# Designs tried in a protein design run: designed miniproteins, single chains, continued (4). Part 107

Each design is a single chain, and the fold is of that chain. pLDDT is the mean over its residues in the fold that is shown.

## One batch from the design tools (miniprotein)

Design m15698
Fold by ESMFold2-Fast:
Structure m15698 (fold): chain A 82 residues (1-82)
Amino acid sequence: ELEEIIERMIELLKKLAEGVSEELFRELAELLIEGARLAGEITDEQEAALRAKIPENLANLDKEKVQEEAKKILEEIEKLEK
């Protein structure tokens, strides 16, 4: 399940690199939170707090910055794959 979440995150990062939408960012944020919880990195309380912040973060979304960060993350992933 964690592997499936990572694959979905990579696909969303590719879409964000092509063009940023609030829906794509929300889906990525939700998958990141779910993945972190499954990996044991966050508590149930932290998950709830992070999910509650998603609407506020979407309202203040810097699409240019998000697109640039998505491209950088993809470049790092590609380097790891050689």
Scores: mean pLDDT 74

Design m15699
Fold by ESMFold2-Fast:
Structure m15699 (fold): chain A 89 residues (1-89)
Amino acid sequence: TEELKAQLEKIEEEAKKLASAAIEKAKAHGDEEFIKEVEKLMEDLKRIVKEGKKALEQGDIDLALKKLIVAQMFLMALSAEQLIFERQA
């Protein structure tokens, strides 16, 4: 549905903001390993969002909802990474 598509797009946009902020802070500290970890999480999230959108196009609302939940979990992981990094910095 249009609502599920909007939710997936909103998650991707929030993740991009979190990833950009985390990477910028990590660059200031020279933490290349953390940057690489954030980039991998972002790539995985983008893939999940794409799969969710494909499920919606195929009319598989159940699969799309499952992909939305997984995308939310990746967004939470990005938020946790930022929190852990700020605690260490």
Scores: mean pLDDT 80

Design m15700
Fold by ESMFold2-Fast:
Structure m15700 (fold): chain A 90 residues (1-90)
Amino acid sequence: PDYSPEAIDLQAEVALYEIKAAVSEIAANRYLQKGDVEKAIEAYKDALEAYRKGLEVIRASGDTSPEALETQRRLEERIAEVEKKIKELE
């Protein structure tokens, strides 16, 4: 085929963790709108776990392309934002 299955699998795995994290953040924000702080914290912790797993996958790949470095930076920034939010709610 005209593509690398290994590269596609890596990109798909990272993307799935980012999607999972985004869905959890949306759920957390909706819980906060309803005043359900405990469920919001749980949803933010789910988002944090997903972003951290995505970061571990991209770091373990050894990919130093500009795209991979930007993905690492984006995930690190998201992790910091979610950690701050959890700390503020606890």
Scores: mean pLDDT 82

Design m15701
Fold by ESMFold2-Fast:
Structure m15701 (fold): chain A 77 residues (1-77)
Amino acid sequence: LAELGRELEELGRLLARIRAVKTDEEKQEVINEALERGLISQSEVQSLSLDEALKLIEERLTRRAQELVRERAEALA
């Protein structure tokens, strides 16, 4: 349960950063973190613009967060 809560917090922080980033450098930092987490592939980063990559990461983070919320609710039931 603690690990699910921490993962949710981490996903929430990444999602907030995606919405807050202003510079290409900040955007690249978020994309690099998403690469480490397996949320986006190197080939996707190469074929997509920074904004397209961030949008894809945001969509995947939102979906994963929804899955974790469901798993956490089931574990607590």
Scores: mean pLDDT 78

Design m15702
Fold by ESMFold2-Fast:
Structure m15702 (fold): chain A 82 residues (1-82)
Amino acid sequence: SAEEMRARAEKCAEDAKRYAELAKEAEAAGDIAKAIGHRIAAIGDALEAYLLAKKSTDPEVRAACLAAAREAAEAAGVKLNL
């Protein structure tokens, strides 16, 4: 459903922020491999939210999913086209 898409995208944004935080902690601890893993996970969440935005036919839900994708991308340190 549209509401499930929105909830999933919002969760992706929250998860991306958490992974970005964990990546910084790993970097500070000198665990570069763990930091890379967390960064990849954050990028994955940003892409998932973006795909949910593209799949959504409801303009309000699409806007919410796109906002979540932008937030997740910012946390992951990547820029999405659009």
Scores: mean pLDDT 85

Design m15703
Fold by ESMFold2-Fast:
Structure m15703 (fold): chain A 72 residues (1-72)
Amino acid sequence: SKLLEEAKRIEETAKNLVKLADEKAKEYREKGRENPQLRDVYLQQAQLYQDLKKAVQEDAKKKVEELRKEAE
């Protein structure tokens, strides 16, 4: 049950990080629209948050699956 609790904590942490990364990516895309002269910089920052979101989702899924297998 401790492994399942750890898996749940990882899922919640990942969910929160994914939400934060998605919100930041949207924020930077909007800043790029409002500031065309700095658009490339803002789009690069938005892409970094999209990459972070993907990495968090992949790492969390792998770790959660590992912990759930150990719990059986």
Scores: mean pLDDT 87

Design m15704
Fold by ESMFold2-Fast:
Structure m15704 (fold): chain A 67 residues (1-67)
Amino acid sequence: SAADEAERQRLLDLLLSLGVSEEVAREAVDAAMANRDNPIAANQAVARALLESGDESLRESLELLLR
């Protein structure tokens, strides 16, 4: 649906803006969308992409996401 495509694009843009590579961001978004009915699995996919970015400022955001 258009809403699913908009959500996918939003997540992709977010990960790219955080310094995640396009390949890793695309894989993370694909995994998150495939697991949208399982928020734990979706959150794990996003968290993995954020860890891959290596940005120190994202460490605090990641801790908040996992709480």
Scores: mean pLDDT 71

Design m15705
Fold by ESMFold2-Fast:
Structure m15705 (fold): chain A 69 residues (1-69)
Amino acid sequence: SIDEIIEEIKKLLEKHFSSELAEKYANAFRIGLENNDMVIIDVALHELSKLSPEVAEEVRKLLEEHGYI
């Protein structure tokens, strides 16, 4: 479910970033997934990759495992 993947993404982001920043990106991914809007997902991944390419890759893998990309 979207709730399960977003919780997993938020937990991953909280290991590397502040809770505020983790919530910001988790919310962006939630909005993209709930609206099936790949532009929002791609922009969020691109912004995240500027902060940490490794974390962006892990989020991409989670999205792929759950069949969203």
Scores: mean pLDDT 88

Design m15706
Fold by ESMFold2-Fast:
Structure m15706 (fold): chain A 77 residues (1-77)
Amino acid sequence: SVQQTVQQVIQQASDVQNTANSDPSISSQGDAAYSIITSGANYAMQNTDNGQQYAQQNSQNVSSFSSSVSNSVSSSG
């Protein structure tokens, strides 16, 4: 469902932000990622008719972005 996908995206954004915030050098990147992802998730939730298509289309982009941030954290410590 759209709600489950949105909740999953928000959880991923929270995990990314928490990981980045543990390292002051990349905290701003984590905050930016969280803002973008949660904004998109809230938009999808409010626009249910377009939410499923939006969530599916951006699922790979969100996953890729989350992976990129995680890889940056892993390489720095």
Scores: mean pLDDT 61

Design m15707
Fold by ESMFold2-Fast:
Structure m15707 (fold): chain A 89 residues (1-89)
Amino acid sequence: MKVIKIDVRASDTPEQVREKLEEAIKEGPVIVIVRVEAGLSEEVLRALAEGAGEAIKAGNKVGVVGAAEDEPESDIERKEKKALEEALA
C-alpha cells in the first residue's frame, strides 16, 4: 500500500485541505500521513476531518500528526512513524 505524506499549514484554506486529500487518494488505496501545523482554524480542522472521513470510506487509511511551533523535525518524524505503524497494524 503506497504511503503519501501531506502537509496542512495554518495558511491553507478549507478548499486547499480538501484538494490535498483528494489528490493524495486519487490513485488509492493509499495510506495518507497528514502533518498538521499548530494554529489551524476551526474551518480548516473541519475540512481535514471531513476529507479524512471520506478517504477512509473510499478504502484508504489516514494518520494525523500534530506539529507544534518550533518542534524538532526528529520528534515530528517519530510521530509520523508511529502513525504509519498504527495504520499498517
Scores: mean pLDDT 77

Design m15708
Fold by ESMFold2-Fast:
Structure m15708 (fold): chain A 87 residues (1-87)
Amino acid sequence: VIDYDPSKEDEIIELLLEIMEEVVAEVLPTLSPEQAAVLKAFLAVAKESLENRDTTPLLEFLETLSPEELELLRELLGKVYERFLEK
């Protein structure tokens, strides 16, 4: 059972950020410069939101994206989720 503990929360956030950075690094060479820029911006905003325990920057970022950019992020998040479950 997972009890709420700030130290456990920090460990989970660190692991999640590590996985996101790994997945982004793996997909970046296969993307256009425009798609790569979106993923890099997403990673930066997601890192800020996770470190600050505030989803507002992430939600505001998502509102600025086109449907095609949202689909790209959805695919990225799917890969992050799958890799997180494998650990």
Scores: mean pLDDT 74

Design m15709
Fold by ESMFold2-Fast:
Structure m15709 (fold): chain A 80 residues (1-80)
Amino acid sequence: MKLSKEELKKRLEELLKEIEALLAEYAAKNPELAAQLARGQAVMRRDLKALLEDPNTTNEELEGVVKHLEALKKKLREEL
């Protein structure tokens, strides 16, 4: 079942916050990577904001990003 565009945007915002928390934990365990992780996180926030603000962004594009962030979240949890 496809989620609505509004539900997808909400899910992406929630996933981003959860991933940011996991990245903070990962950086605490790997302090040598903290600067690289912070830079990557800033780029991710910027790109996601641009995608969410664009009214022409399709549900399929948003679903693709959700799947990508879910995979990243799973990987970070496995590394912690």
Scores: mean pLDDT 79

Design m15710
Fold by ESMFold2-Fast:
Structure m15710 (fold): chain A 87 residues (1-87)
Amino acid sequence: MSVEEKLEEIFKKLEEELEKILEKAKQGMPLSEVEKELRKALNETLTEIQKLAKEYNLSQEELQKYVDKALALVSKAAKEVLEIHKS
């Protein structure tokens, strides 16, 4: 499996986890628990990206690109959670 295929799998998993967290927020999960789940999803994703970076000897620029993508996805989900919680 290529590094690109492994990264695609990692981001697909993150997006699926974020969708589940958003659904839980809509169902009334407390904001504190939602925040914990968002942090967990981010940390697990960053750990997997770092493992691939080490395994495939990715450049710091490539690593930063994927870290930024993960942060952007989680930040977007966090904003959506705040809007749900206001309702």
Scores: mean pLDDT 84

Design m15711
Fold by ESMFold2-Fast:
Structure m15711 (fold): chain A 114 residues (1-114)
Amino acid sequence: MKAFEETKEKIEELAKTHLEKAKTRLLALKIAKKLDEISYDFAYKLAKEKYKLSEEEAETFAAASLLGYDIDKSLELAKSSEEEKKEILEKAKEYKKQMEEVIKYAEELVKEAE
């Protein structure tokens, strides 16, 4: 995704000119990943305990919430067709993969600059 490529480029630029600023950006990405994990777990728990969704529906609700959908739309998506549920789950999986890739890339750049 374009945002992850732009983030890689910015961290690379900062690592070359200002190592401490590159370290701060890497820390911000690690915090963002942890907040995403907490938000996903909270959304999953909310879906199961408050909305009484099945395990599969709760996973779709949490994935939609991670992608930035509000509660009403996340509930709609959780109860949508199998095709729409799979699309949401794949988008959330790709988002997580790209976040992990950007963090690993940033860690390697910071390590090489030290």
Scores: mean pLDDT 83

Design m15712
Fold by ESMFold2-Fast:
Structure m15712 (fold): chain A 87 residues (1-87)
Amino acid sequence: HMKAENKYFKAEVLEGEGTLEAKDDSITATAGEKPLKVRVTALKDGVEYKVEFAGTESEIKTMKKGESRDFTVLPGKTLTVKVVKKP
């Protein structure tokens, strides 16, 4: 029911309790006392992004317009999906 959106991504909470914040080029999800399951959907083709979780950055990943990926954020942790190349 909680949602956040920017030019590149739409994010929604599927399960659990926490917060979603959208900035121009990133979506940040913070889990409360339980795991938070979040779906992130690309709004543009060829969005290149990284996932930052608990101080660790992923490799560069790509999504097509309308593609969704689900993330599980562990209790008390924060996950950020950040654009690294603008299409």
Scores: mean pLDDT 80

Design m15713
Fold by ESMFold2-Fast:
Structure m15713 (fold): chain A 77 residues (1-77)
Amino acid sequence: MLTLEEIRRAVDALEAAAKAIGRPLPESVQKLREAIDAGDEEKVREILKSLTPEERLILAGAAGDRERVEQLLAEMR
């Protein structure tokens, strides 16, 4: 499981990648950003449990690989 710090870094990477390719962040990732910024660990945990397998893969990729994140976001059209 990703730590709160790793999730924050992953969301930051996804935001940067989405900006680079000119695409909006998925709604679930936007909700994660809001929960992280609010310091609401319970809400972060809730959102993580509600993620689809594809969204979980994107977050895992973002935690370790920026190029993979950009590729995955491009595929989420």
Scores: mean pLDDT 71

Design m15714
Fold by ESMFold2-Fast:
Structure m15714 (fold): chain A 89 residues (1-89)
Amino acid sequence: LEEAIKNLEKAIAALKAGDWETAHEHLVKALLLIPDDLREVGNQKLPVISPEELEKSVRALITRYQEDPTPLIKMLEALKEKLEAHLKE
């Protein structure tokens, strides 16, 4: 989970900078490290059927929020808080 949180922080920073490729790379890395029951961005569960399918799902998610990344950033910050809470329990 610690590596997932670090990659999620890097993805959030990249989204704030408008660096969609760096955001995609780090978000995919973060999601691969998150357990299935915790792998949610907003209201969307992201099951890992394959790494390729996850990469496509993350690309679609980033593309959907390219004009205004603020909602995606908030969803990822909420996911980060959920993961940090899980580490404490």
Scores: mean pLDDT 77

Design m15715
Fold by ESMFold2-Fast:
Structure m15715 (fold): chain A 64 residues (1-64)
Amino acid sequence: AADYVAKAYRLKNEAIKKIKEEGLSQEEVDEMIAELKRVGDEGSPEAKKVAEQGIKEIKELYEK
């Protein structure tokens, strides 16, 4: 089985870094949120929690 927990952490960290450094568009942020949601839906309950937390952090960072 794929390590979805590690994948969720990696995607979350890469998304946050890009938003802070590059100032991504709403469309790019929405795509990253969609990918995190897919990883959470396909993974373990732990991966889903990491993905949900990552989506929350991305939204709070981008929209604040």
Scores: mean pLDDT 77

Design m15716
Fold by ESMFold2-Fast:
Structure m15716 (fold): chain A 74 residues (1-74)
Amino acid sequence: SSAERTKVIILMHQIAADTNIWMAEKNPSNRQSLLQSAQGLLDYSDELLAQSNLPEAEKQRLQQRLAALRQKIA
């Protein structure tokens, strides 16, 4: 379904952000660049989520995950 596709795209962006955060931890020389990239991925995920027509429970779970990932960057 369209909603399921949107959810997958949001999750893929969040996974990509988490991967960049993990890589930043392992590669100190590229830390700032990787965290900046992660920030962009999370911002796009947030925008997609805001525009999505997902069930409220699904939106809340994705928003909680996004908030947790943003805390790792701060």
Scores: mean pLDDT 86

Design m15717
Fold by ESMFold2-Fast:
Structure m15717 (fold): chain A 89 residues (1-89)
Amino acid sequence: LVEEAQKAYEEGLATITLGSVSNEELDEGIQKLVEAPRLLFEAGKPEEAKRVAEEVIDLLKEALKRQPHPAIEEAIKELEKLLEEIKKS
């Protein structure tokens, strides 16, 4: 789970930091970035999950300013919900 989360984060980050990417590539990268903190939370690492989720939200907000996309807005909302669940745990 932790190794899987790290891989998802790295792959997602690489896609988002390319700047201009296709919608399909962007969707895949976003899903991987969202999956990373969720996998950490499921692995029983809420502090690390919170840190990664906050970092991903910041990255997605920056990406949204450069390349507006509905999937980015949805991902930010999903991550904010995950942060609320982590806080309740």
Scores: mean pLDDT 77

Design m15718
Fold by ESMFold2-Fast:
Structure m15718 (fold): chain A 75 residues (1-75)
Amino acid sequence: MELLERAKEVRERARKIAEESALKNDPQAMRLALQALEEVRKAIEHLKNGDIETAQKELDRAEELVRQAEEVLKA
């Protein structure tokens, strides 16, 4: 339950960053946001399959990618 809520939060953050990246014409931030969305997608799939450990690692990676995208947008 908590991991799925976390995945939804990270997905929403990544979507907002992707939208902001498009508005600012920042291709680097866009790539990072899209990679984060892909990691969240994989995490949700693994959660559905019961692979909690793999999903948690993918979610941690997605959070780091979102953080990197946020920093790129602020530069």
Scores: mean pLDDT 85

Design m15719
Fold by ESMFold2-Fast:
Structure m15719 (fold): chain A 71 residues (1-71)
Amino acid sequence: SSSVFLPLEEVRRLGEELLADPAPTRARVEALREATRRALETLRSRGAPEEVLRALERLGAEYLAAAEERL
């Protein structure tokens, strides 16, 4: 039982895979961006508290910033 666990885990997994990639592709960056968007929409629709939504937005943004600096 977790309205947070599955969407958050997917974003974390994709983000970690992206950071571990020495030559990340735009496709991988877009996959993370899309996963983060879907996770936020899913959690918002389930009434997740703003603290959780902001934490997820920050996590996704940090992964994307680190990856795009290497593109």
Scores: mean pLDDT 78

Design m15720
Fold by ESMFold2-Fast:
Structure m15720 (fold): chain A 70 residues (1-70)
Amino acid sequence: LSPEEQRARERLLGLWDRFLDEQGELLRTREGLSPEEVERQRERLRREVEAGLAGMSLDEIRDRIAALEA
C-alpha cells in the first residue's frame, strides 16, 4: 500500500473508532447492553469496516472520510 493509502485507511479507522465509542455509550444507556456486549458489537463492526476497507479504492476511502467529517 502507498503511504497515502495507509494514512487514509488509518484516518477512516480512527473516525470509525470514535463513532463506535459514542454509539457504545448510547447502546449501554438506551438498550441496557452490558459493557462486554457493547465491546463485542464494537469489535464485530470494526472487523466489518476493516474487511470493507480491504476492497476500497483510495477515492472511496477519501469520500467516506469527507462524509464522516461533515
Scores: mean pLDDT 74

Design m15721
Fold by ESMFold2-Fast:
Parts: sequence; C-alpha cells; structure tokens
Structure m15721 (fold): chain A 64 residues (1-64)
Amino acid sequence: MEEEQEKVLRDSVESAIRATEEQRRAGSDEGGAPKGLTPEQLPGMSADEIGERQLAIQREIAAR
C-alpha cells in the first residue's frame, strides 16, 4: 500500500516540477517557480516528505 502511494506521490511531484520548469523556461508570465526539490532527490525522499513538497509546489504554482 505505502509503496503504491509513494509511487503516485513521486509521479505527481515529478510532473509538477516539469510543469513549473516549462513555465519558467517559457518566461511568458513569470510567477515565481519553487526551488529546492529536484527529480533526482525524489528516490531518496520518504512518502511523507514527497507529499509535503508536492503540496508546497502546487500551492506556489496555484498562488502564482
């Protein structure tokens, strides 16, 4: 159960990071991309940490 949930969280965070990077790369309407979490760090993080970072990234994207 936890492994499946962790996989989903990693996938979601990775997608969010890519979306944020695409927006920043485009530079069309910059709102401020979050920094600190990279896709390479995801394998080393726990499900709880990944979830917390995912929420932080989504919140910043939604706010901007």
Scores: mean pLDDT 60

Design m15722
Fold by ESMFold2-Fast:
Structure m15722 (fold): chain A 71 residues (1-71)
Amino acid sequence: MEIKGKKFKKKDGSLYTVTEEDQELLDSELRPFFYYGFLARIYYPDPNERLPRMSAEELEAKFKELLKEAL
C-alpha cells in the first residue's frame, strides 16, 4: 500500500503530508510503531496529550479507517 504524499487533516486543523520515511516504516517490521506514531501525529498533535493505549490490531484497524479520510 503506497501512502507517501497523501495528506491528512490533524485534530488541530493543520495538514500532515506523509513522507517517504513514513512509507518505509509502514513497509518494514516496525509497522506497529509506525501506526502508533502516525495516529498520535494526526489525532493528538498537542504535545501534552497522548494516544490512548491500544493493541496492535486496534492500531491497524484505526489506521485503515484513517486512510479513508486521506486528501
Scores: mean pLDDT 74

Design m15723
Fold by ESMFold2-Fast:
Structure m15723 (fold): chain A 86 residues (1-86)
Amino acid sequence: EEKKKELEKKAEEYRENLRQSVLDAAGAWAVELHGIVGILLLPEDSPEAQAFREELARARETADGYQKLADEYRSKLKKIEEEIKK
């Protein structure tokens, strides 16, 4: 029972980390959307459009990083949940 409680606690931590990673990815995707809209509304050669392109590139990298973290926590959570079921 003690080992099961430890696994359940670790599963809870991974669920929270997964939830946070998904929220962080969603935040980055919102920044991506703002960047895309900004680029579409501005002249291609404007300094403002360049700033939006740089922000979009950074937001995409950030979103990719959080998505990879979410996938890792999802995998770890699945393994622990399977261990608890034994």
Scores: mean pLDDT 80

Design m15724
Fold by ESMFold2-Fast:
Formats: C-alpha cells, sequence, structure tokens
Structure m15724 (fold): chain A 76 residues (1-76)
C-alpha cells in the first residue's frame, strides 16, 4: 500500500542515519518484518531490544517504535 511504502521509507531513512551494530540491524530488520505482517506487539518488543543493543536515546527509540506502529497499521 502507498501508506505502508511511505512509512517504510521513513523507517529506512531513520535506521540508515543511526550507527547500528550488526546485531541491532538484525533486530530492527526482524521488527520491520513483524510490522509488515501487522504484528505490532512483536515489532515493538524487537525494536526495544534493538534500541538497547544500539544504545539509542529514549527519543530515538520512541521515533522508531512510532514508525513501526504506523507501518503495522498501514500493512493490516
Amino acid sequence: TEEAQRTARQLFDTLSSLPLSPKARQLFGQASDAAFQGDVDTAIKLATQGSKEAGLSDQQSQQIKDLLSQLGQASS
């Protein structure tokens, strides 16, 4: 869908701007996959783990979680 594509691009741009470890990239990739399937709860859990792994601020973590929630809603 158009909304899912727009939100996915914003999420990709946000994640690409961050210095992520391979483990953090893997976790955020899994979170994105869960969001595309409409599994927002799993996406948020994985994003929380990825944020801790990457040492992200609360603001950065919340922005990613908001984008994942929007992506899940648009993909449902």
Scores: mean pLDDT 82

Design m15725
Fold by ESMFold2-Fast:
Structure m15725 (fold): chain A 90 residues (1-90)
Amino acid sequence: SSNLEKFLKKVQEIVDKFNEEVQKLLDENKATSEQKKKVKEIWDEMLEKITEVVEKALESDQNDEKKLEEYIEEIKKLAEEGLKKIKEVL
């Protein structure tokens, strides 16, 4: 499905940006081993939650473009929340 391919591409772009921002924060803050462990825990939790939303979207009606856009907005919010929590650790 063209809608599914567009959805998955947008998810990958959000995840890639999140991962890049996390790595940048770790480098810029010269994170300690303890901080890196806490950041990885938050990172893994956010990626798990994003994966759950993606799985839910994949099992739903792929013809509902508005519903897929709602899942993208949910994933963006999860990434923003994860990044905020990571900044609080650093």
Scores: mean pLDDT 86

Design m15726
Fold by ESMFold2-Fast:
Structure m15726 (fold): chain A 88 residues (1-88)
Amino acid sequence: MSEEEKKEIEEKFKLLDKDGDGVIDAEELQAAVSASKDDPVFKALDINKDGKIDEEEGELFREADKDEDGVIDLEEFYEMMSKEEAKK
């Protein structure tokens, strides 16, 4: 993954991480899912860029939670986005 792609992923992570605590929790994910399709937060969570957030995105976030602590840190988010890029 290029440094520019990592920067884009970091910006999306920060957009989802509204509390600025360095992790994405279940409440932040729920807020993003509940946002309008035109909302940048919704677009950040729409990892496959299909215009929807469904169970597939939810499964990706669950798989990214390698520590099983119920939150996704920046490192786990990079791995999740890297896997999605590899599917292209």
Scores: mean pLDDT 66

Design m15727
Fold by ESMFold2-Fast:
Structure m15727 (fold): chain A 86 residues (1-86)
Amino acid sequence: MKTYTFTATADKNGNITIDENLPEKPVTAKITVKGVNKDGSTFERTFEVKEPLTPEEVKALAERALQEAINMGADKATVTVEVKEL
């Protein structure tokens, strides 16, 4: 079983950058979101998806997690995704 990790970042201006090396095979994903608010406070949340996901679905989950962090008032957000090939 092969494990991949990629990181995605977003800022309050809507700029999203994804550094990725995802397989084209179904994977499971563990998503960790870290945000920094304007006041300097931080938050971290972790989600696990144990059902097989396509690379496109993994990217959509990462983008959604970043968007939710920004909508919660984060000035910057980073998503780290650990994916395992099934």
Scores: mean pLDDT 72

Design m15728
Fold by ESMFold2-Fast:
Structure m15728 (fold): chain A 80 residues (1-80)
Amino acid sequence: GADVSALTPESSSEDFLDVLAEELGLSEAQKAALRPLLPATIRELYEDPFPFLNALNRLKRLDGDQLAAALEMLSRVGAR
């Protein structure tokens, strides 16, 4: 499983994308498409997550459980 416990709010949002990609099975092409939408830190991503999450859902059609897991993971790291 992806190691979300190593991440902090000050970590690069790209590191969060790498962990999320492992959990959701994102391709390298899907990761590359999402990288330009990432702010510098996970905290910044947590403060305005919807542009990123909307793009993620368009690229990888998430079910309700996958979307909830992504939001929970972001909240656990970003709200620290």
Scores: mean pLDDT 78

Design m15729
Fold by ESMFold2-Fast:
Structure m15729 (fold): chain A 63 residues (1-63)
Amino acid sequence: SLAEEFSKILSQGPAQRVASFLEKEEDALEKLAKLSPQDVSEALSLSLGDSEKVIAYARQYLA
């Protein structure tokens, strides 16, 4: 379900990388919400713009 939500805001490749991170990491959304766009970009091989979208989504979901 989270992979489907990210597929609406990201291209297929980036969305799959985020989905894999969510599957493997405990508290993955909380971790993403606390990272900088640069950190997310480097960790998940995303553009800075896609990294900002992922962080914004994580923060909204946890609020």
Scores: mean pLDDT 79

Design m15730
Fold by ESMFold2-Fast:
Structure m15730 (fold): chain A 62 residues (1-62)
Amino acid sequence: MSEETRKEAKAEAQKMLDAGESGLDVAKRLMEKYGLSPDQAFEIVVEVEKSRAGDKPDSIGV
């Protein structure tokens, strides 16, 4: 996917997570809105959650 689409998807994911939506709901929203595959949507959600958690020492989904 394009970098611009990824950037917008990350911004949307951050907003949805801040609104209290689950990571799965956010992933579904990204898939529907941006046409992402489940893997791409999950990557974005994981990256946003890592940023919010303050850089976890453990790797998740990579």
Scores: mean pLDDT 74

Design m15731
Fold by ESMFold2-Fast:
Structure m15731 (fold): chain A 69 residues (1-69)
Amino acid sequence: SMSEKWRELSSQPEIDWEKVEELAKEAVEKLKATGLPDRAIVQMVARELTEAFGIPMEEAERFARELLE
């Protein structure tokens, strides 16, 4: 699953990666409905992941980008 892949690649494997994936997917769906460009969605989702779970911004942007592929 994506959560397992992210956990293995992250500097913080101890956090609840299933919740990270759920939050990220919900955020992407909401933001897609607003008509924002993909680059803006990636930045906004990454910020939410960083604020909620303490994921480093560079890692959060990578994970958010994967959800938009």
Scores: mean pLDDT 82

Design m15732
Fold by ESMFold2-Fast:
Structure m15732 (fold): chain A 101 residues (1-101)
Amino acid sequence: MKKIIEKEGEAEVAPGQRVTVLEITSPKGKARVKVEAEADSDVTLLVRANGQVLAEAHLRAGEKATVEFDVEGGSKITVEAVARADAPPGRVKVKVTIEYE
């Protein structure tokens, strides 16, 4: 049976700021990562594994994005939100689901 771990994060993002919304380390062994994000302001999401950008998503206010990828075990997954300097301040909610065996 596959095992699942989940972590949720939420952050306020001010105009022109970059904020780490969530960090999680995958368990040992090969894992599938799903990142679900929702923003109430215009933000760019950067999804990293061990510091390398694996996915980028541009969200407008009220949009949702889903990104899926595979990682090797022990990978540090970081989700960052970057707001434009001219964007209103807003909140970003992120849910990371890691499925592993």
Scores: mean pLDDT 83

Design m15733
Fold by ESMFold2-Fast:
Structure m15733 (fold): chain A 62 residues (1-62)
Amino acid sequence: MLSEKEIVAAIARKELEELGASQEEIDAVVAVLLEKMLSAAELADAIRETAPRTAELLRQHA
């Protein structure tokens, strides 16, 4: 059985793969999600800091 963090991380991995994010940046975002629960704003800040190319892709598809 997956924890809530693991479910959210799995969904994020799938969404970022569909956006064409690099595996390294996907792994960085997943690691942040597994470390602690983040608000949407905190997650957005973490993505900009750890995965800037992925943050740009998300901004274009929002």
Scores: mean pLDDT 72

